# Designed miniproteins, single chains, continued (2), part 17

Each design is a single chain, and the fold is of that chain. pLDDT is the mean over its residues in the fold that is shown.

## One batch from the design tools (miniprotein)

Design m4558
Fold by ESMFold2-Fast:
Structure m4558 (fold): chain A 71 residues (1-71)
Amino acid sequence: MPPNVEAFKEALKSEDPGMRAGAFGGAAELALEHPEEVIPLLEEALKDESPAVRTAARAALEEVRRRAPDL
């Protein structure tokens, strides 16, 4: 789980798609705290070349939508 926005951004730069997908653990909580910074990162991850990363990003966006529909 990324402890902050900077750690999340750094994890998303990994060449290992498993590391990038793993970064999404807690990404929904991070997006609720920092929506302006994190939601665009989740949306960009939907375009990632790895199916695992795209699936993780979609799950995080769904959780954000469920908990804060106006974000």
Scores: mean pLDDT 79

Design m4559
Fold by ESMFold2-Fast:
Structure m4559 (fold): chain A 55 residues (1-55)
Amino acid sequence: SAKLEDFRAHMQGTIAAHKRMRKLRGEEISADEEENIKKQEETILASLEAMLAKR
C-alpha cells in the first residue's frame, strides 16, 4: 500500500512542521499533548486502512 505509506509520511511531516512552528512562537507542547497527537495519528491511519480494506 504505497498510497498509505505516502499519506503517513506526509501526515508525519505536516505534524512535525506544525510542532516546529509552535515552538518557534514560544509555545510549549506538553508530553501529554505529544502522546495524544501520536494516538490520534495511529487512529487516523487505522481508520484509513479499514476504509481501504472495504474497497
Scores: mean pLDDT 76

Design m4560
Fold by ESMFold2-Fast:
Structure m4560 (fold): chain A 80 residues (1-80)
Amino acid sequence: MLEEEARKIAERVLEKLASYPELQKKMRDLFEELLKKLSPQEVLRIMNAVDYAAEQAVKLKTKELAESAIEAMESVVKSA
């Protein structure tokens, strides 16, 4: 159940990042790694934060906000 909710959030993030295909690919790969290493509840919390950052990146036209969120995902994957 929580995994399906996290996947729905990941789909929304990918849609928001449509103008940044490299970030979309990196986010997809990192999302699958997070699902392997963390609990579904932790993945859901991370994806909600990433979704918010992606929304702000689009609204403010600040790619760096989306890049920072994806770098944070990568750090979690490396530490898990």
Scores: mean pLDDT 82

Design m4561
Fold by ESMFold2-Fast:
Structure m4561 (fold): chain A 100 residues (1-100)
Amino acid sequence: MDETIKKIKELGEKALKEIRAATSPEQILQVFSEFMEEVLKIIKENVSPETYEKIKDVLVKAYLRIYIELATGQSKENVVAVFKEALDEILKILEEEKKR
């Protein structure tokens, strides 16, 4: 579990850096999509099915929120805030799984 949490933190920091550097909505969505796929791959064999579905739900909801923010012309900082909120929630879910 500690290695799983560490990998997800590292992926999150990489994705945040790439989002901040992105120059188009399409690039932001691509970065988030790649982050989502990698997180789901990492957790698939490392967490319970219930925890997997919870993290997947967080990621899907964050993707939709980011899409809406970009579609409505909201600031890049709003997208970063949504991403950070989702990452923090995922890390909390993983810490709770570790305690079980």
Scores: mean pLDDT 84

Design m4562
Fold by ESMFold2-Fast:
Structure m4562 (fold): chain A 85 residues (1-85)
Amino acid sequence: AKKLEEQAEELLKFSEAVEAGDVEKAVEELKNYLISSGFPEKEAQKIAEEAKPQLEAMSDDQRKLMAEVLREQSKKLLEEAKKLK
């Protein structure tokens, strides 16, 4: 339960950074989300840095859509956490 709640919280922070167009913060929050999901820190850092060019290339509409998808995923993780004791 607590682990899924932490994953949901980090995913929400990533969605907020994506929506704001803050690429540097989005990379940092993506790394934090991956670490909370069980990725080793070095692998999480590599994945987050590899995502940077794509995050920079996104339009405002694409960023808003991605942020909405990520927020819905975060909500689903929180609902799953509530079902686990």
Scores: mean pLDDT 82

Design m4563
Fold by ESMFold2-Fast:
Structure m4563 (fold): chain A 67 residues (1-67)
Amino acid sequence: MPHLEDGVAAVLGIPREAVRGVVGFEIEGPAGAPTALTVTVESEEQAERILRAAAGSPVRLTVRVRP
């Protein structure tokens, strides 16, 4: 789903490759200045990869793993 991965990558300022496997996301905050992003992934390995890649992002990131 290129649109999901592209949206997450754009908000966090990281490459699309780092957000591979995203199955859902939710943006929080004003339209012109997102303050938080919640991302749902399929595995803890994907969650760790996204968190590591987004370490420099000013946006607060929360990652959920589907059980």
Scores: mean pLDDT 75

Design m4564
Fold by ESMFold2-Fast:
Structure m4564 (fold): chain A 106 residues (1-106)
Amino acid sequence: EAISLNNLGVVYQNLGKHDLALENYQRALAIYRELGDRNGEATSLNNLGVVYKNLGNHDLALENYQRALAIYRELGDRDGELRVLDSLAELGQGGLVIKYAVDVVL
């Protein structure tokens, strides 16, 4: 269910239907949180960040990316961390990306 909601959110996002993408990602996030699925929570937060970025809400995008990054770090999920760092770089947060990349290497 939550995986399907994230997948549906990706489809809506690719179609430029950002409001529907946001709704599906928020619903997926709620389910993952209820289940205690931290990886699913982080993935949904990163997806929400991408939607907010596409809507021009860069502050909300940054907040969601930072929350996703914190969870991936908690889990030791290097691939998840790198995905979020890529999203942050695309947002134009190069200095923040360098800071977080150094923290990952150390």
Scores: mean pLDDT 80

Design m4565
Fold by ESMFold2-Fast:
Structure m4565 (fold): chain A 91 residues (1-91)
Amino acid sequence: MEELLKLIEEYSLKLARKEAEYLGEKDEKKIEERAKELKEEMLRAIAAEKLGVPVEELTDEQVREALAALPEEEIKRLIEELKAVLARAEA
């Protein structure tokens, strides 16, 4: 789980920086806030997939419970997917 959370944080920050570059945004605090938003969106998407419900219907408690209940096999799958995406973003 810790490795997955670190990868989500790294990916969200990279996306926020690319978006900021496109928009000409130089404020690091705004970039960090956008990265936080993207991270929360990714965590909610993972929880929604696990519970089989729309993202809009999720409560913060349901997100926490779903993430805590993720099987090791599913965590490993998500880690592999994020590593592949990060590797392509570096190329």
Scores: mean pLDDT 77

Design m4566
Fold by ESMFold2-Fast:
Structure m4566 (fold): chain A 89 residues (1-89)
Amino acid sequence: SLIDKLEEMVKKGASVEEILDYAVEEGVISEEQKEEMLKHYRSLDKVDFTVNTGLLLGVPVAKVLELAKRAPDMSKSELLAELLKERLK
């Protein structure tokens, strides 16, 4: 499944760019959404990255805020994968 592949990629140390490329290839996000998320990845801290990326993906605000509380203990790749998994539910 797409969720299993995202979990495998994170375990193998995939970058934010690699995870976004996979999400575009699988039709989960557009190229435009990928470019916006890459800008957020490069310019924002983990909490702001989580909030802005989650809202762009249409993840419910409550779920985004729950993940943002855990963001300091996670990588941006792990945060992105969790947000993409929520979008796929």
Scores: mean pLDDT 88

Design m4567
Fold by ESMFold2-Fast:
Structure m4567 (fold): chain A 89 residues (1-89)
Amino acid sequence: SELEKEAKEYIKKGREAAKKGNVEEAVKYLEKAEKIAKELEKQGKKELALEIYEEVARGYEEIGKGSLALEPGLKVAMALIERGLEKTL
C-alpha cells in the first residue's frame, strides 16, 4: 500500500538522519512513520503496523530516545508474547 511505502521511506530518512547525528530530524521522521503505523493498525493491518512499530522503536533506541521507543516497543513485545503463549498452551 502507499502508506506502507511512505512509512518505509520515513524510517529510511530517520535512520540516515540518526547516522549523521541529527537527532531532531531523526525524531521527526520516526514520528511520521509511527503515525502511519497507528493508521495501519486502525485499518486492521496489524502485521504491517507491527513491522513499522519495530523499526520505529529501533530507530528511537539508536538515537538514545528510549522513552519514545516505549509505546511502539510495547506493541511489538505484546504481540510476540501473545504468539508465544498460544504455542505453549
Scores: mean pLDDT 83

Design m4568
Fold by ESMFold2-Fast:
Structure m4568 (fold): chain A 89 residues (1-89)
Amino acid sequence: SVAQKVLELVARLAEKFGQTELADQLRKEAPSVKTLDEAIEVLRRLLEQSTDPRLKAFLEAVIETLKEAKDNNDLQQLEKGIEASRKLE
């Protein structure tokens, strides 16, 4: 699912920034996630647990993009948001 792909991408980025615990938690929860709502909930919990300002900004951007994609049922908008988040690096 798109939700699982998003969590996998966030996990890979978190791991790259040395946030191995965050990445492990995302991978642990990804198999249970079937909808964008569930993905947003997982990301919100991890945002609250994160202390890295760069990861917080990235997670906030991803959550916002997923909310917009869900409201519009638009996978292209989701892809644009992920691409924009990469540019914040």
Scores: mean pLDDT 73

Design m4569
Fold by ESMFold2-Fast:
Structure m4569 (fold): chain A 71 residues (1-71)
Amino acid sequence: MTPEQQLDQAEQLVKQGEQAKKNGDNEKAKQYYQQALAILNKIEPTLPESLKERAKKLRKQALSGLKSLAK
């Protein structure tokens, strides 16, 4: 996979996490957000500047999702 394709995969995982959370499946939501963050951590050092902002936004969404699942 290219870094761009991995970024797209992370975006889909964040969306799946949001859907799982909406359905009340907090365990599945947590898994999706964690998978997205793992991909972002791997690709961030190799991303062109134009894609870093997108990665930063996805990271914030995933972290906010995880935080909302914790009390």
Scores: mean pLDDT 82

Design m4570
Fold by ESMFold2-Fast:
Structure m4570 (fold): chain A 73 residues (1-73)
Amino acid sequence: SRREELIRKLEEAKEELERKRKEIEEEIKKFKEENPNPTPEEQKELTKKEVIRGMLKIAIESNEFLIERIRKK
């Protein structure tokens, strides 16, 4: 059914977003380990990574919300 296909596509999209979230979290962890006393430029780069992490979290939560709404129909 179209509903099942939509749920599958959303679940696939969520899996990709979760992979990207894990990647950025590992990058942030590694960056902090390698730069325990960051320069202003390094701090700016870290902040950019943290913003990306936040955006991915919102995207995942939005995707989960859509999946739940479709499943309840």
Scores: mean pLDDT 84

Design m4571
Fold by ESMFold2-Fast:
Structure m4571 (fold): chain A 74 residues (1-74)
Amino acid sequence: MRMSKGGLDEVMRDKLLEKEIEDIKKSKSREEQIENAAKVVVEMELDDEEIKELAEKLGLDIEELRKQVRKIKS
């Protein structure tokens, strides 16, 4: 860890991600969860570390999530 944005900013971002995760968990299928997670990645401009954390919290395969992100950006 080389940079700190301050505790409040990190907490607010974590809470936003938790809300998005809860919305994604409401998805009807694993495929829909991956699609919605990829949209969150693109909209929030998440870095690789944040993408990994999102995938871990959702129980998704990080490589499948990354493939879906690429499809959205294509």
Scores: mean pLDDT 73

Design m4572
Fold by ESMFold2-Fast:
Structure m4572 (fold): chain A 88 residues (1-88)
Amino acid sequence: MDEAERLREEAIENGAKEITKLLQEKGSSMSEQDLLEGARILAENIMNGIGHKTVPLTEEGKKIAEKVKEAGKKAKELEEEAERKEKE
């Protein structure tokens, strides 16, 4: 089973929830669903190293971005390990 894929998806979901909460605390007029959808895209881009550098984030938002990037690194490490085991 692809533990790496699950780790990525979990990290994106958790990152999206944290980003959504931060935006709501800042008084965003967007719906929670719209914020969550955009936050998932942002978290996925952060994990892939795209877009997060152009987003003006609070210090809390930067910490969330770092957590998502860290999870992405761990997922890649697990993928490489799984590929090695799958190939014998």
Scores: mean pLDDT 70

Design m4573
Fold by ESMFold2-Fast:
Structure m4573 (fold): chain A 87 residues (1-87)
Amino acid sequence: SWAERILAVLRRAAAELRALARETGDPGFSHAAAVLGIAIQELRERPTAETARRIVESLRRVAETQPPEVRAVLLRTAEEIERILEE
């Protein structure tokens, strides 16, 4: 389903951010991974297009305050989710 595809995208992004957090020790990566963890939980509990759209908006908002590497992961993740929703 589209929801399972979005969950896979979110889990992959969270894993990437957790790996970067371990490599760098920068708490920004851990915070971004936590945001994705919350998004995963929300979509699992309410697998609706409206929930997915709110997740996209949240990721873009968080990205505005993050360093370039974290921002790139969050924006790419948001773009992938929107692509799935438009299919």
Scores: mean pLDDT 87

Design m4574
Fold by ESMFold2-Fast:
Structure m4574 (fold): chain A 92 residues (1-92)
Amino acid sequence: SMAELREALLAALDARAAAVDEAHAAGKISDEEYAALTAALEAARLVLEEAPEEEIEEKVREAVKLLEEIGLPEAARLLEEDIRLLLELMRA
């Protein structure tokens, strides 16, 4: 259950990273926005990978805060919403 939850959270980050890659390839975001988003998502992924399962929720919040701090509050909000929905779905 908790291992599946961790995998689901990592998959959510990977899906967001893929969407960012597609947006950049389509010219919808700048090179600067792309660099900032990919760095933030990579940092969030590392936090989630190293966190013990019982701390995943707190580590997710740390990752969202990191995105906000680098000036991407909308990306942080969308990531938090996706992960919150996954957590609710996994607990249902």
Scores: mean pLDDT 68

Design m4575
Fold by ESMFold2-Fast:
Structure m4575 (fold): chain A 86 residues (1-86)
Amino acid sequence: MSLEEKSELLKKAVEKAVEENPETVKKAEDAIAKGDAESASEAINKLTEAIKKAIEELVKDPKTAKELIDYVDKTTALQIAEVKAA
């Protein structure tokens, strides 16, 4: 599977997680706007778990699913580090 195909699958998983968890998205946005790094980190982690679940549902190949989940974990760690660096 190409990098482009993996990116499309990841995009679909993120879109699904965001659409199914609007309250969590709002909590993340509100916390970031207020500079509340703790609440922002909690909301981001919750959304990340929803994205991982969407990947497992959309991606039938276990190797590709694992690669995308590992990428999401790494990206989430960087996002949380940025929020806490304020």
Scores: mean pLDDT 80

Design m4576
Fold by ESMFold2-Fast:
Structure m4576 (fold): chain A 70 residues (1-70)
Amino acid sequence: SKKDELEREALKEFWRRVAERMAEVDAEARRAGLSNREKVELEVEAIREVGKEIIEKLKKKLEEIKKEEE
């Protein structure tokens, strides 16, 4: 279904964005000489931010489909 396709694409986009953000955090940590603790804090925040963005985008697309099927 179109819903399953959107959820599948959202999952792929989530992991792609997480990978990109993890690479950015790694580069920043190396550049700034951050401790492992500080790097973990940045990674946790990055995952949380990406998750929120992906879920909100998915919710909006699912609501659009629901309106088209009503």
Scores: mean pLDDT 84

Design m4577
Fold by ESMFold2-Fast:
Formats: sequence, structure tokens, C-alpha cells
Structure m4577 (fold): chain A 72 residues (1-72)
Amino acid sequence: SSYKEKLMEEAKKDPSSINRELIAMLLMEEGMSREELKKLGFPESFIDVIESIYSKTYLEALIKALEEKKRK
């Protein structure tokens, strides 16, 4: 919940599309549905792209980054 709120605030601060995609994927990890993402202002076409990326590049990169934070 609190982590989800932090991700939502970061999406508003950073105009970068790649950061918004990463944040939306993290919100999906927190159990947020497509409908909830849509309510936050993410269009359906954008959510479709994020879901595609989630299963490939971004998920692996995100896991690696989180592991490095734990170790470093």
C-alpha cells in the first residue's frame, strides 16, 4: 500500500515514459489490476504495452536492480 503510493507519486514527478512504464509494472506487482491502472490515468493501449514489456526486458532488469540494492 505505502509502496504503491510512492510509485504513484514517482510517476507524477518523472516525465520519462520509461520510468512511467516501470512504475506501472511495479504497481501490477503490488496487485493492481488493469482497471486500477486505468483509473490512475494509464490508457488501455499503454497498459497493453507495459504487460508485454513486463514479461520480457523490464522484469529482468527490475529484479537485477532490486538484487543489487540488497547487496550494495
Scores: mean pLDDT 63

Design m4578
Fold by ESMFold2-Fast:
Structure m4578 (fold): chain A 74 residues (1-74)
Amino acid sequence: MSPEELVELMIREADALIAAARAGQNSREQVETAIRFFEEKLEQLLKEHPDLDPELVARFREAIGRLRAVADEL
């Protein structure tokens, strides 16, 4: 799996978690755990692959931000 493919997968996973949280299927703790995982993975990917598409990185940061907003409402 390429770094780009991994980021696309994580964006899809974040969107799925947002949908599940909005449906009352996730606890705040589960959402916050996912946010920490995504943030740590993004920092690792940027360190290892500084040439990652900045548009793709921006989309992933936006997805994490949306997930954080949902967690704050739980």
Scores: mean pLDDT 84

Design m4579
Fold by ESMFold2-Fast:
Structure m4579 (fold): chain A 67 residues (1-67)
Amino acid sequence: SAAANAAGLAAAKALAEGMEEGARAKGDPSAKGSAELVDGNVARVTLEGSRGSGTAEADAAELAAAA
């Protein structure tokens, strides 16, 4: 449902914020976390910084249920 996908995106955004804060605390002031909904149902989390970038994806509704 749209509500479950929105909840999953919210959980993904919280994870992205936590990862950004953690990377900055470890000495990367350029670290940026972001989250987006892909294909309407996949939550994508990306962390970018001076040392590179990483991306992880999960079904948004499943992520919401796990949180």
Scores: mean pLDDT 81

Design m4580
Fold by ESMFold2-Fast:
Structure m4580 (fold): chain A 57 residues (1-57)
Amino acid sequence: NHEEARNFLQELAAKGKYDLLKEVENELVRVYTDDSLSDEEKEQRIDEIIEKYKPQL
């Protein structure tokens, strides 16, 4: 979800993982700017992105 995405980006920044932060931001921007997706579809894709990168923290 949006709050968890923001918190995840903040944690990546705090840990100095800037390359990963940029990659996650690029994926999130693609989801947020895709107006063909419903709000529910955007939430689902955001959660999937976080889960994908979470182990790399």
Scores: mean pLDDT 82

Design m4581
Fold by ESMFold2-Fast:
Structure m4581 (fold): chain A 76 residues (1-76)
Amino acid sequence: EQIEKDIELALAEIALAVARQDKNLTPEEFERLVRTVLNSIKDPEVKERVLELAREAAKKMGFSDEEIDRIVERVR
């Protein structure tokens, strides 16, 4: 159980790190990526951690707090 959760989180971290390298990624494209990652995860606790990582990634990519909040609400 814990190992499976750790693997899901690690894969999500890799996906978000790759997205963060693309300076031209739009908020809509980022939202689709986050939604795809969340759909691959079953554990609600891991989903919450992924949402937090997504917020940090979006902030580093230069998205506004308003855009970040909108994305998070839409992918929940």
Scores: mean pLDDT 74

Design m4582
Fold by ESMFold2-Fast:
Structure m4582 (fold): chain A 84 residues (1-84)
Amino acid sequence: DSEEINERARKAVEDIKEGLRYIRSTTLSPEERQKIIEQLRGTLEQMEAYKKQNEEKLSPETLKELEETKEEIKALIEELESQL
Protein backbone atom coordinates (compact mmCIF):
# COMPACT_ATOMS: atom_id res chain seq x y z
CA ASP A 1 0.00 0.00 0.00
CA SER A 2 2.41 2.71 1.24
CA GLU A 3 5.23 1.19 -0.86
CA GLU A 4 3.11 1.21 -4.03
CA ILE A 5 1.90 4.78 -3.37
CA ASN A 6 5.51 6.03 -3.18
CA GLU A 7 6.51 3.97 -6.24
CA ARG A 8 3.66 5.44 -8.32
CA ALA A 9 4.64 8.97 -7.26
CA ARG A 10 8.31 8.40 -8.19
CA LYS A 11 7.37 6.94 -11.59
CA ALA A 12 5.05 9.89 -12.26
CA VAL A 13 7.87 12.32 -11.34
CA GLU A 14 10.26 10.55 -13.75
CA ASP A 15 7.69 10.62 -16.57
CA ILE A 16 6.92 14.30 -15.92
CA LYS A 17 10.60 15.30 -15.87
CA GLU A 18 11.16 13.50 -19.18
CA GLY A 19 8.19 15.37 -20.66
CA LEU A 20 9.53 18.71 -19.40
CA ARG A 21 12.93 18.01 -21.02
CA TYR A 22 11.17 17.20 -24.30
CA ILE A 23 9.13 20.43 -24.17
CA ARG A 24 12.28 22.50 -23.52
CA SER A 25 14.10 20.84 -26.46
CA THR A 26 11.23 21.37 -28.95
CA THR A 27 10.29 24.45 -30.99
CA LEU A 28 6.64 25.21 -30.23
CA SER A 29 4.05 27.33 -32.02
CA PRO A 30 2.04 29.84 -29.91
CA GLU A 31 -0.98 27.50 -30.14
CA GLU A 32 1.08 24.52 -28.94
CA ARG A 33 2.51 26.61 -26.04
CA GLN A 34 -1.01 27.51 -24.85
CA LYS A 35 -2.11 23.85 -24.94
CA ILE A 36 1.02 22.74 -23.06
CA ILE A 37 0.51 25.45 -20.40
CA GLU A 38 -3.03 24.13 -19.83
CA GLN A 39 -1.74 20.54 -19.60
CA LEU A 40 1.02 21.53 -17.15
CA ARG A 41 -1.49 23.34 -14.93
CA GLY A 42 -3.63 20.19 -14.94
CA THR A 43 -0.58 18.14 -13.95
CA LEU A 44 0.09 20.47 -10.99
CA GLU A 45 -3.52 20.04 -9.82
CA GLN A 46 -3.25 16.25 -10.08
CA MET A 47 0.04 16.24 -8.14
CA GLU A 48 -1.46 18.37 -5.33
CA ALA A 49 -4.54 16.11 -5.16
CA TYR A 50 -2.33 13.01 -4.96
CA LYS A 51 -0.21 14.55 -2.16
CA LYS A 52 -3.32 15.55 -0.18
CA GLN A 53 -4.94 12.12 -0.62
CA ASN A 54 -1.79 10.21 0.38
CA GLU A 55 0.04 12.62 2.75
CA GLU A 56 0.27 10.07 5.61
CA LYS A 57 1.79 7.41 3.31
CA LEU A 58 4.29 9.49 1.31
CA SER A 59 7.90 9.38 2.50
CA PRO A 60 9.81 12.66 3.12
CA GLU A 61 12.04 11.81 0.14
CA THR A 62 9.05 11.31 -2.19
CA LEU A 63 7.43 14.53 -0.93
CA LYS A 64 10.67 16.40 -1.68
CA GLU A 65 10.78 14.95 -5.22
CA LEU A 66 7.14 15.94 -5.80
CA GLU A 67 7.75 19.49 -4.53
CA GLU A 68 10.90 19.91 -6.67
CA THR A 69 8.99 18.65 -9.71
CA LYS A 70 6.11 21.06 -9.02
CA GLU A 71 8.57 23.98 -8.90
CA GLU A 72 10.11 22.81 -12.20
CA ILE A 73 6.65 22.71 -13.80
CA LYS A 74 5.82 26.20 -12.45
CA ALA A 75 9.10 27.56 -13.86
CA LEU A 76 8.34 26.11 -17.30
CA ILE A 77 4.79 27.56 -17.25
CA GLU A 78 6.25 31.02 -16.50
CA GLU A 79 8.79 30.61 -19.32
CA LEU A 80 6.14 29.54 -21.84
CA GLU A 81 3.75 32.32 -20.74
CA SER A 82 6.51 34.91 -21.29
CA GLN A 83 6.64 33.76 -24.95
CA LEU A 84 2.92 34.31 -25.58
Scores: mean pLDDT 85

Design m4583
Fold by ESMFold2-Fast:
Structure m4583 (fold): chain A 118 residues (1-118)
Amino acid sequence: MKEKVEEYRKFADDLIQQADALEREYREAKASGDEAKLNEITQRGKKLAEEALVRARQFLEDAKKAGIPDEVLATLEALLAGAERDLQSDTPEGIVNALHRAAAALQLAADALEEISK
């Protein structure tokens, strides 16, 4: 249990750091008017968000098997559905929001797993 909580927290922290870095890169590229760079960052961010959502969905299944309460599972599913919707916008803002929602879902799953293990 503790190992899974640490895994979820580390992945969530990594996603937040990557989202913050991506947002900064978008801001810099917008300021310079570099459309090619904006497109590259958008494609890279989209791939990262897609991979993050796949892993977050796997962690949601682990959370279900671990006996996390249904209300928490419903919140996790809502966060992931929101992230998938944000990603479908194909915008820098949507990609960053998708990463933050995936991170929030992982943090919530980690908190719930830690609580039921006590």
Scores: mean pLDDT 82

Design m4584
Fold by ESMFold2-Fast:
Structure m4584 (fold): chain A 97 residues (1-97)
Amino acid sequence: MEEEIKKEVKEAIENMADRYLRLGVPEELVEKAREEALKKFEELNWSVEEIEEYLKEKGISIDPELKKDEELYEKTLRIMLAVELFREELERLLKEA
């Protein structure tokens, strides 16, 4: 994975984390979800096709017009994956707490 995509993914997770913090979600849970989501994202190292299937299974629609720009398409998919991984981990932690 390229350094630029890693930076965008981290920024997307940080933006989502900040939104949950402003909603009053406990900081400890948000930080743990952020760390676990980033770790899982890096460990998965999924292909574009694997990410497409994952998002489709989650009911997340992808605009086919994005496929006209391969770089933008891959970047958008990886950001969407990272945000969904963060959301799933935070939901798990909130249910356990």
Scores: mean pLDDT 80

Design m4585
Fold by ESMFold2-Fast:
Formats: sequence, structure tokens, C-alpha cells
Structure m4585 (fold): chain A 65 residues (1-65)
Amino acid sequence: SELEELARELAEIALEQGLSERRAEAIRRTAIEHCSVEEVEKAIELLKKGDLDGAERILVRCVID
């Protein structure tokens, strides 16, 4: 699905930014289980710009909403 593909891209970018395999997998799983396509796309844009804190805020909001 589109969501699964975007979640994988998000995890790959997290690895490129220096996050561990465990954290990247947790991010991928959180995105698939709790986020919309639009939210994952926004998190990807923030990570590509090096905004790790911004991406984390999107993921936290996915879980608490």
C-alpha cells in the first residue's frame, strides 16, 4: 500500500540521519499503525530537511490523536 511504502521511506531516511535499526523499525511500525498518508509525507519532508524534532512531533501526534 501507499502508506507501507511511505513508512519504509521514512524509516530509510531515519537510518540515513543516524538512528538505529531498532528506532527506524519502531518509526515504520508507528507510521503504519497510527498515521495517515499525509502525516507520513509531512514527517518525510521534515526528516529530509534535518528536522528530527519536527518529524518526532508528527509521529507523537499520530499516536495521541
Scores: mean pLDDT 85

Design m4586
Fold by ESMFold2-Fast:
Structure m4586 (fold): chain A 100 residues (1-100)
Amino acid sequence: AMPSIEELKKEAKPLLEEDPELKELYEKVLKTGNEELERLFLLGLVYEKQGNPLKAAEAFKKAAELAKELGNEELAKKLYEKALELEVEEALRLMEEGLK
């Protein structure tokens, strides 16, 4: 069962309040009027909050693909950049742990 957008908003709220860049990105997502894009974006934030950066990155990549399909290439690029940032941070963390 997929959680509702309202449940995802509640879980994502602390991240959105602490990060002005994420808040700006979310406002751009809302301006598309696409509920699936909003859901995928909020799922990405919830996974990030839960400490699962790879699932978060997957959700942001799916959101980026949908933004591209909607003709919003700027939003798609920003969502894809967020996904890559999470993948790079996780790869660096695993590399540091492998050196112990």
Scores: mean pLDDT 83

Design m4587
Fold by ESMFold2-Fast:
Structure m4587 (fold): chain A 69 residues (1-69)
Amino acid sequence: SSLLQELGERLVELMDEGFAAGLSLEEIKARIEEEVRRFREENPEFDPELLDLLLGIAKAEAEARVAAA
């Protein structure tokens, strides 16, 4: 759905901004978790398994960026 795509894009922007600002991996992961939590609150009818998958992908991407540096 367009809402899931928008959330995915928001998580990428949040990672880009967080790393550019010098935030730690733990701070970036916490912000990712908070963004997904807010989306769950606003969209309670969305499949929680899809949101868990997106959260996992976003956290793995943040970890991969640190490992590559």
Scores: mean pLDDT 85

Design m4588
Fold by ESMFold2-Fast:
Structure m4588 (fold): chain A 74 residues (1-74)
Amino acid sequence: LAEDLAPLSPAQREYVLQKGQDLGLPGDLIVDRALKLEVVRQESNLSDAVFLSWLDKELVALKEDLQQELVRRA
């Protein structure tokens, strides 16, 4: 998991791992979202603070989507 986050800065990796743990999300989904957001941030030449803000919103949305799927299937 930490190795999969190697393209991210140490601060970004720490935040990703902590946020994912807090939300109880699967590691693979956390890694996928974090890497995709870093690519977009790099292409847009935006600050690390923007990445952290986007990651927070994306992981919260991912958890909500997973909860909605469980409700929809019930």
Scores: mean pLDDT 72

Design m4589
Fold by ESMFold2-Fast:
Structure m4589 (fold): chain A 79 residues (1-79)
Amino acid sequence: DIEKAKANIDRMLEEAERALEQGNVFEADVYLALALIGVAITKLSLPKLDPETQEKAKKYIDEANKRVDELEARIAAAR
C-alpha cells in the first residue's frame, strides 16, 4: 500500500526533523536513514504497481527525495 509507505516515510522524516530541532544529530541521522530505506523499498515496488498507483508513487518519491536532501544538508551543517 503506497499510502501506508508514504505515511511511514513521512513519520520517519518528521522524527528526523524533531530530533534535529532538539540538537540530537545522531537520532536525526538514524531517522533519515530509515526514511531512505523506505524510499528505496517504494522504488523497488514501482514495476509491480498499476500505472495510476505508479504515477502517484513516483510523485511521492520525488517529494520525499527533496525533503531528504534538505534534511541531509541541515544535519551535515549541524555536525
Scores: mean pLDDT 83

Design m4590
Fold by ESMFold2-Fast:
Structure m4590 (fold): chain A 84 residues (1-84)
Amino acid sequence: SLSDEELVKRIKEAAREGGRDYKEGLELLKDPSKQGILRGIGLVLRAIGHATEAHLLGKKAIERGAISEEELTELLKEAGASSL
């Protein structure tokens, strides 16, 4: 099983990757003639996967006392805000 520190680190990494993929995917979809709409769609779907992982791992971290509900909410907002 992952340590509390490693679990929080993995949540942060998943949230950051999700935010990055979402922003990049949306940008590609603005100009499908240049970047390809399928690549943009693929990145958005990957971002959903990362966001889901971050949320599920976050629930586990709260259950273990590794982070608070407020800290999880802030990590997920940070990932989303960095893309918007």
Scores: mean pLDDT 76

Design m4591
Fold by ESMFold2-Fast:
Structure m4591 (fold): chain A 80 residues (1-80)
Amino acid sequence: SSELEALKAQIEEGLARFLERGRADPQKAIALLQHGLDHLDELLPGMLPDATPEQQKELKPVLEELFRRAIAELEAALAA
């Protein structure tokens, strides 16, 4: 679906902007992303207000993967 692809692109753009800001305080950014992962089911309707419940379920694993990758990137930056 073109709508699902647009939502996925919106998520990827939003996360990229979050990471750009998060580089100024990587520990805080990691904590926020971990909170997002821990509470994803509760936060999904607010993160994707234009998505149907079925689209939210389909996009949940995409968000989980993107958040885990973002955490790993920030952790690698802190370790360097």
Scores: mean pLDDT 82

Design m4592
Fold by ESMFold2-Fast:
Structure m4592 (fold): chain A 87 residues (1-87)
Amino acid sequence: SLKEKVEELLEKAKEKLNVESIETEEQKEKLRKGLYKLYENKEYLLENMNEEQNEQVFGGYVPKDASKEAQEEGEAFIEFLKEIGDI
């Protein structure tokens, strides 16, 4: 399902970015904003994921009105995911 695929992509993105070894706030923010934007852009996730699944997959990355800067960062992260072959 989409929600399972999104969860898989989130875990792969964390692994590819080496979140455990990368200490820069810039990289962590880019990941956060990208995941946020990915969630926001998938309207059908809002219809198909319950509250528990949303917390499990996104861990508090609840969509809000995204600024232009946040949208640009999200798009950059999506391009990164395409580059590493996860989208």
Scores: mean pLDDT 48

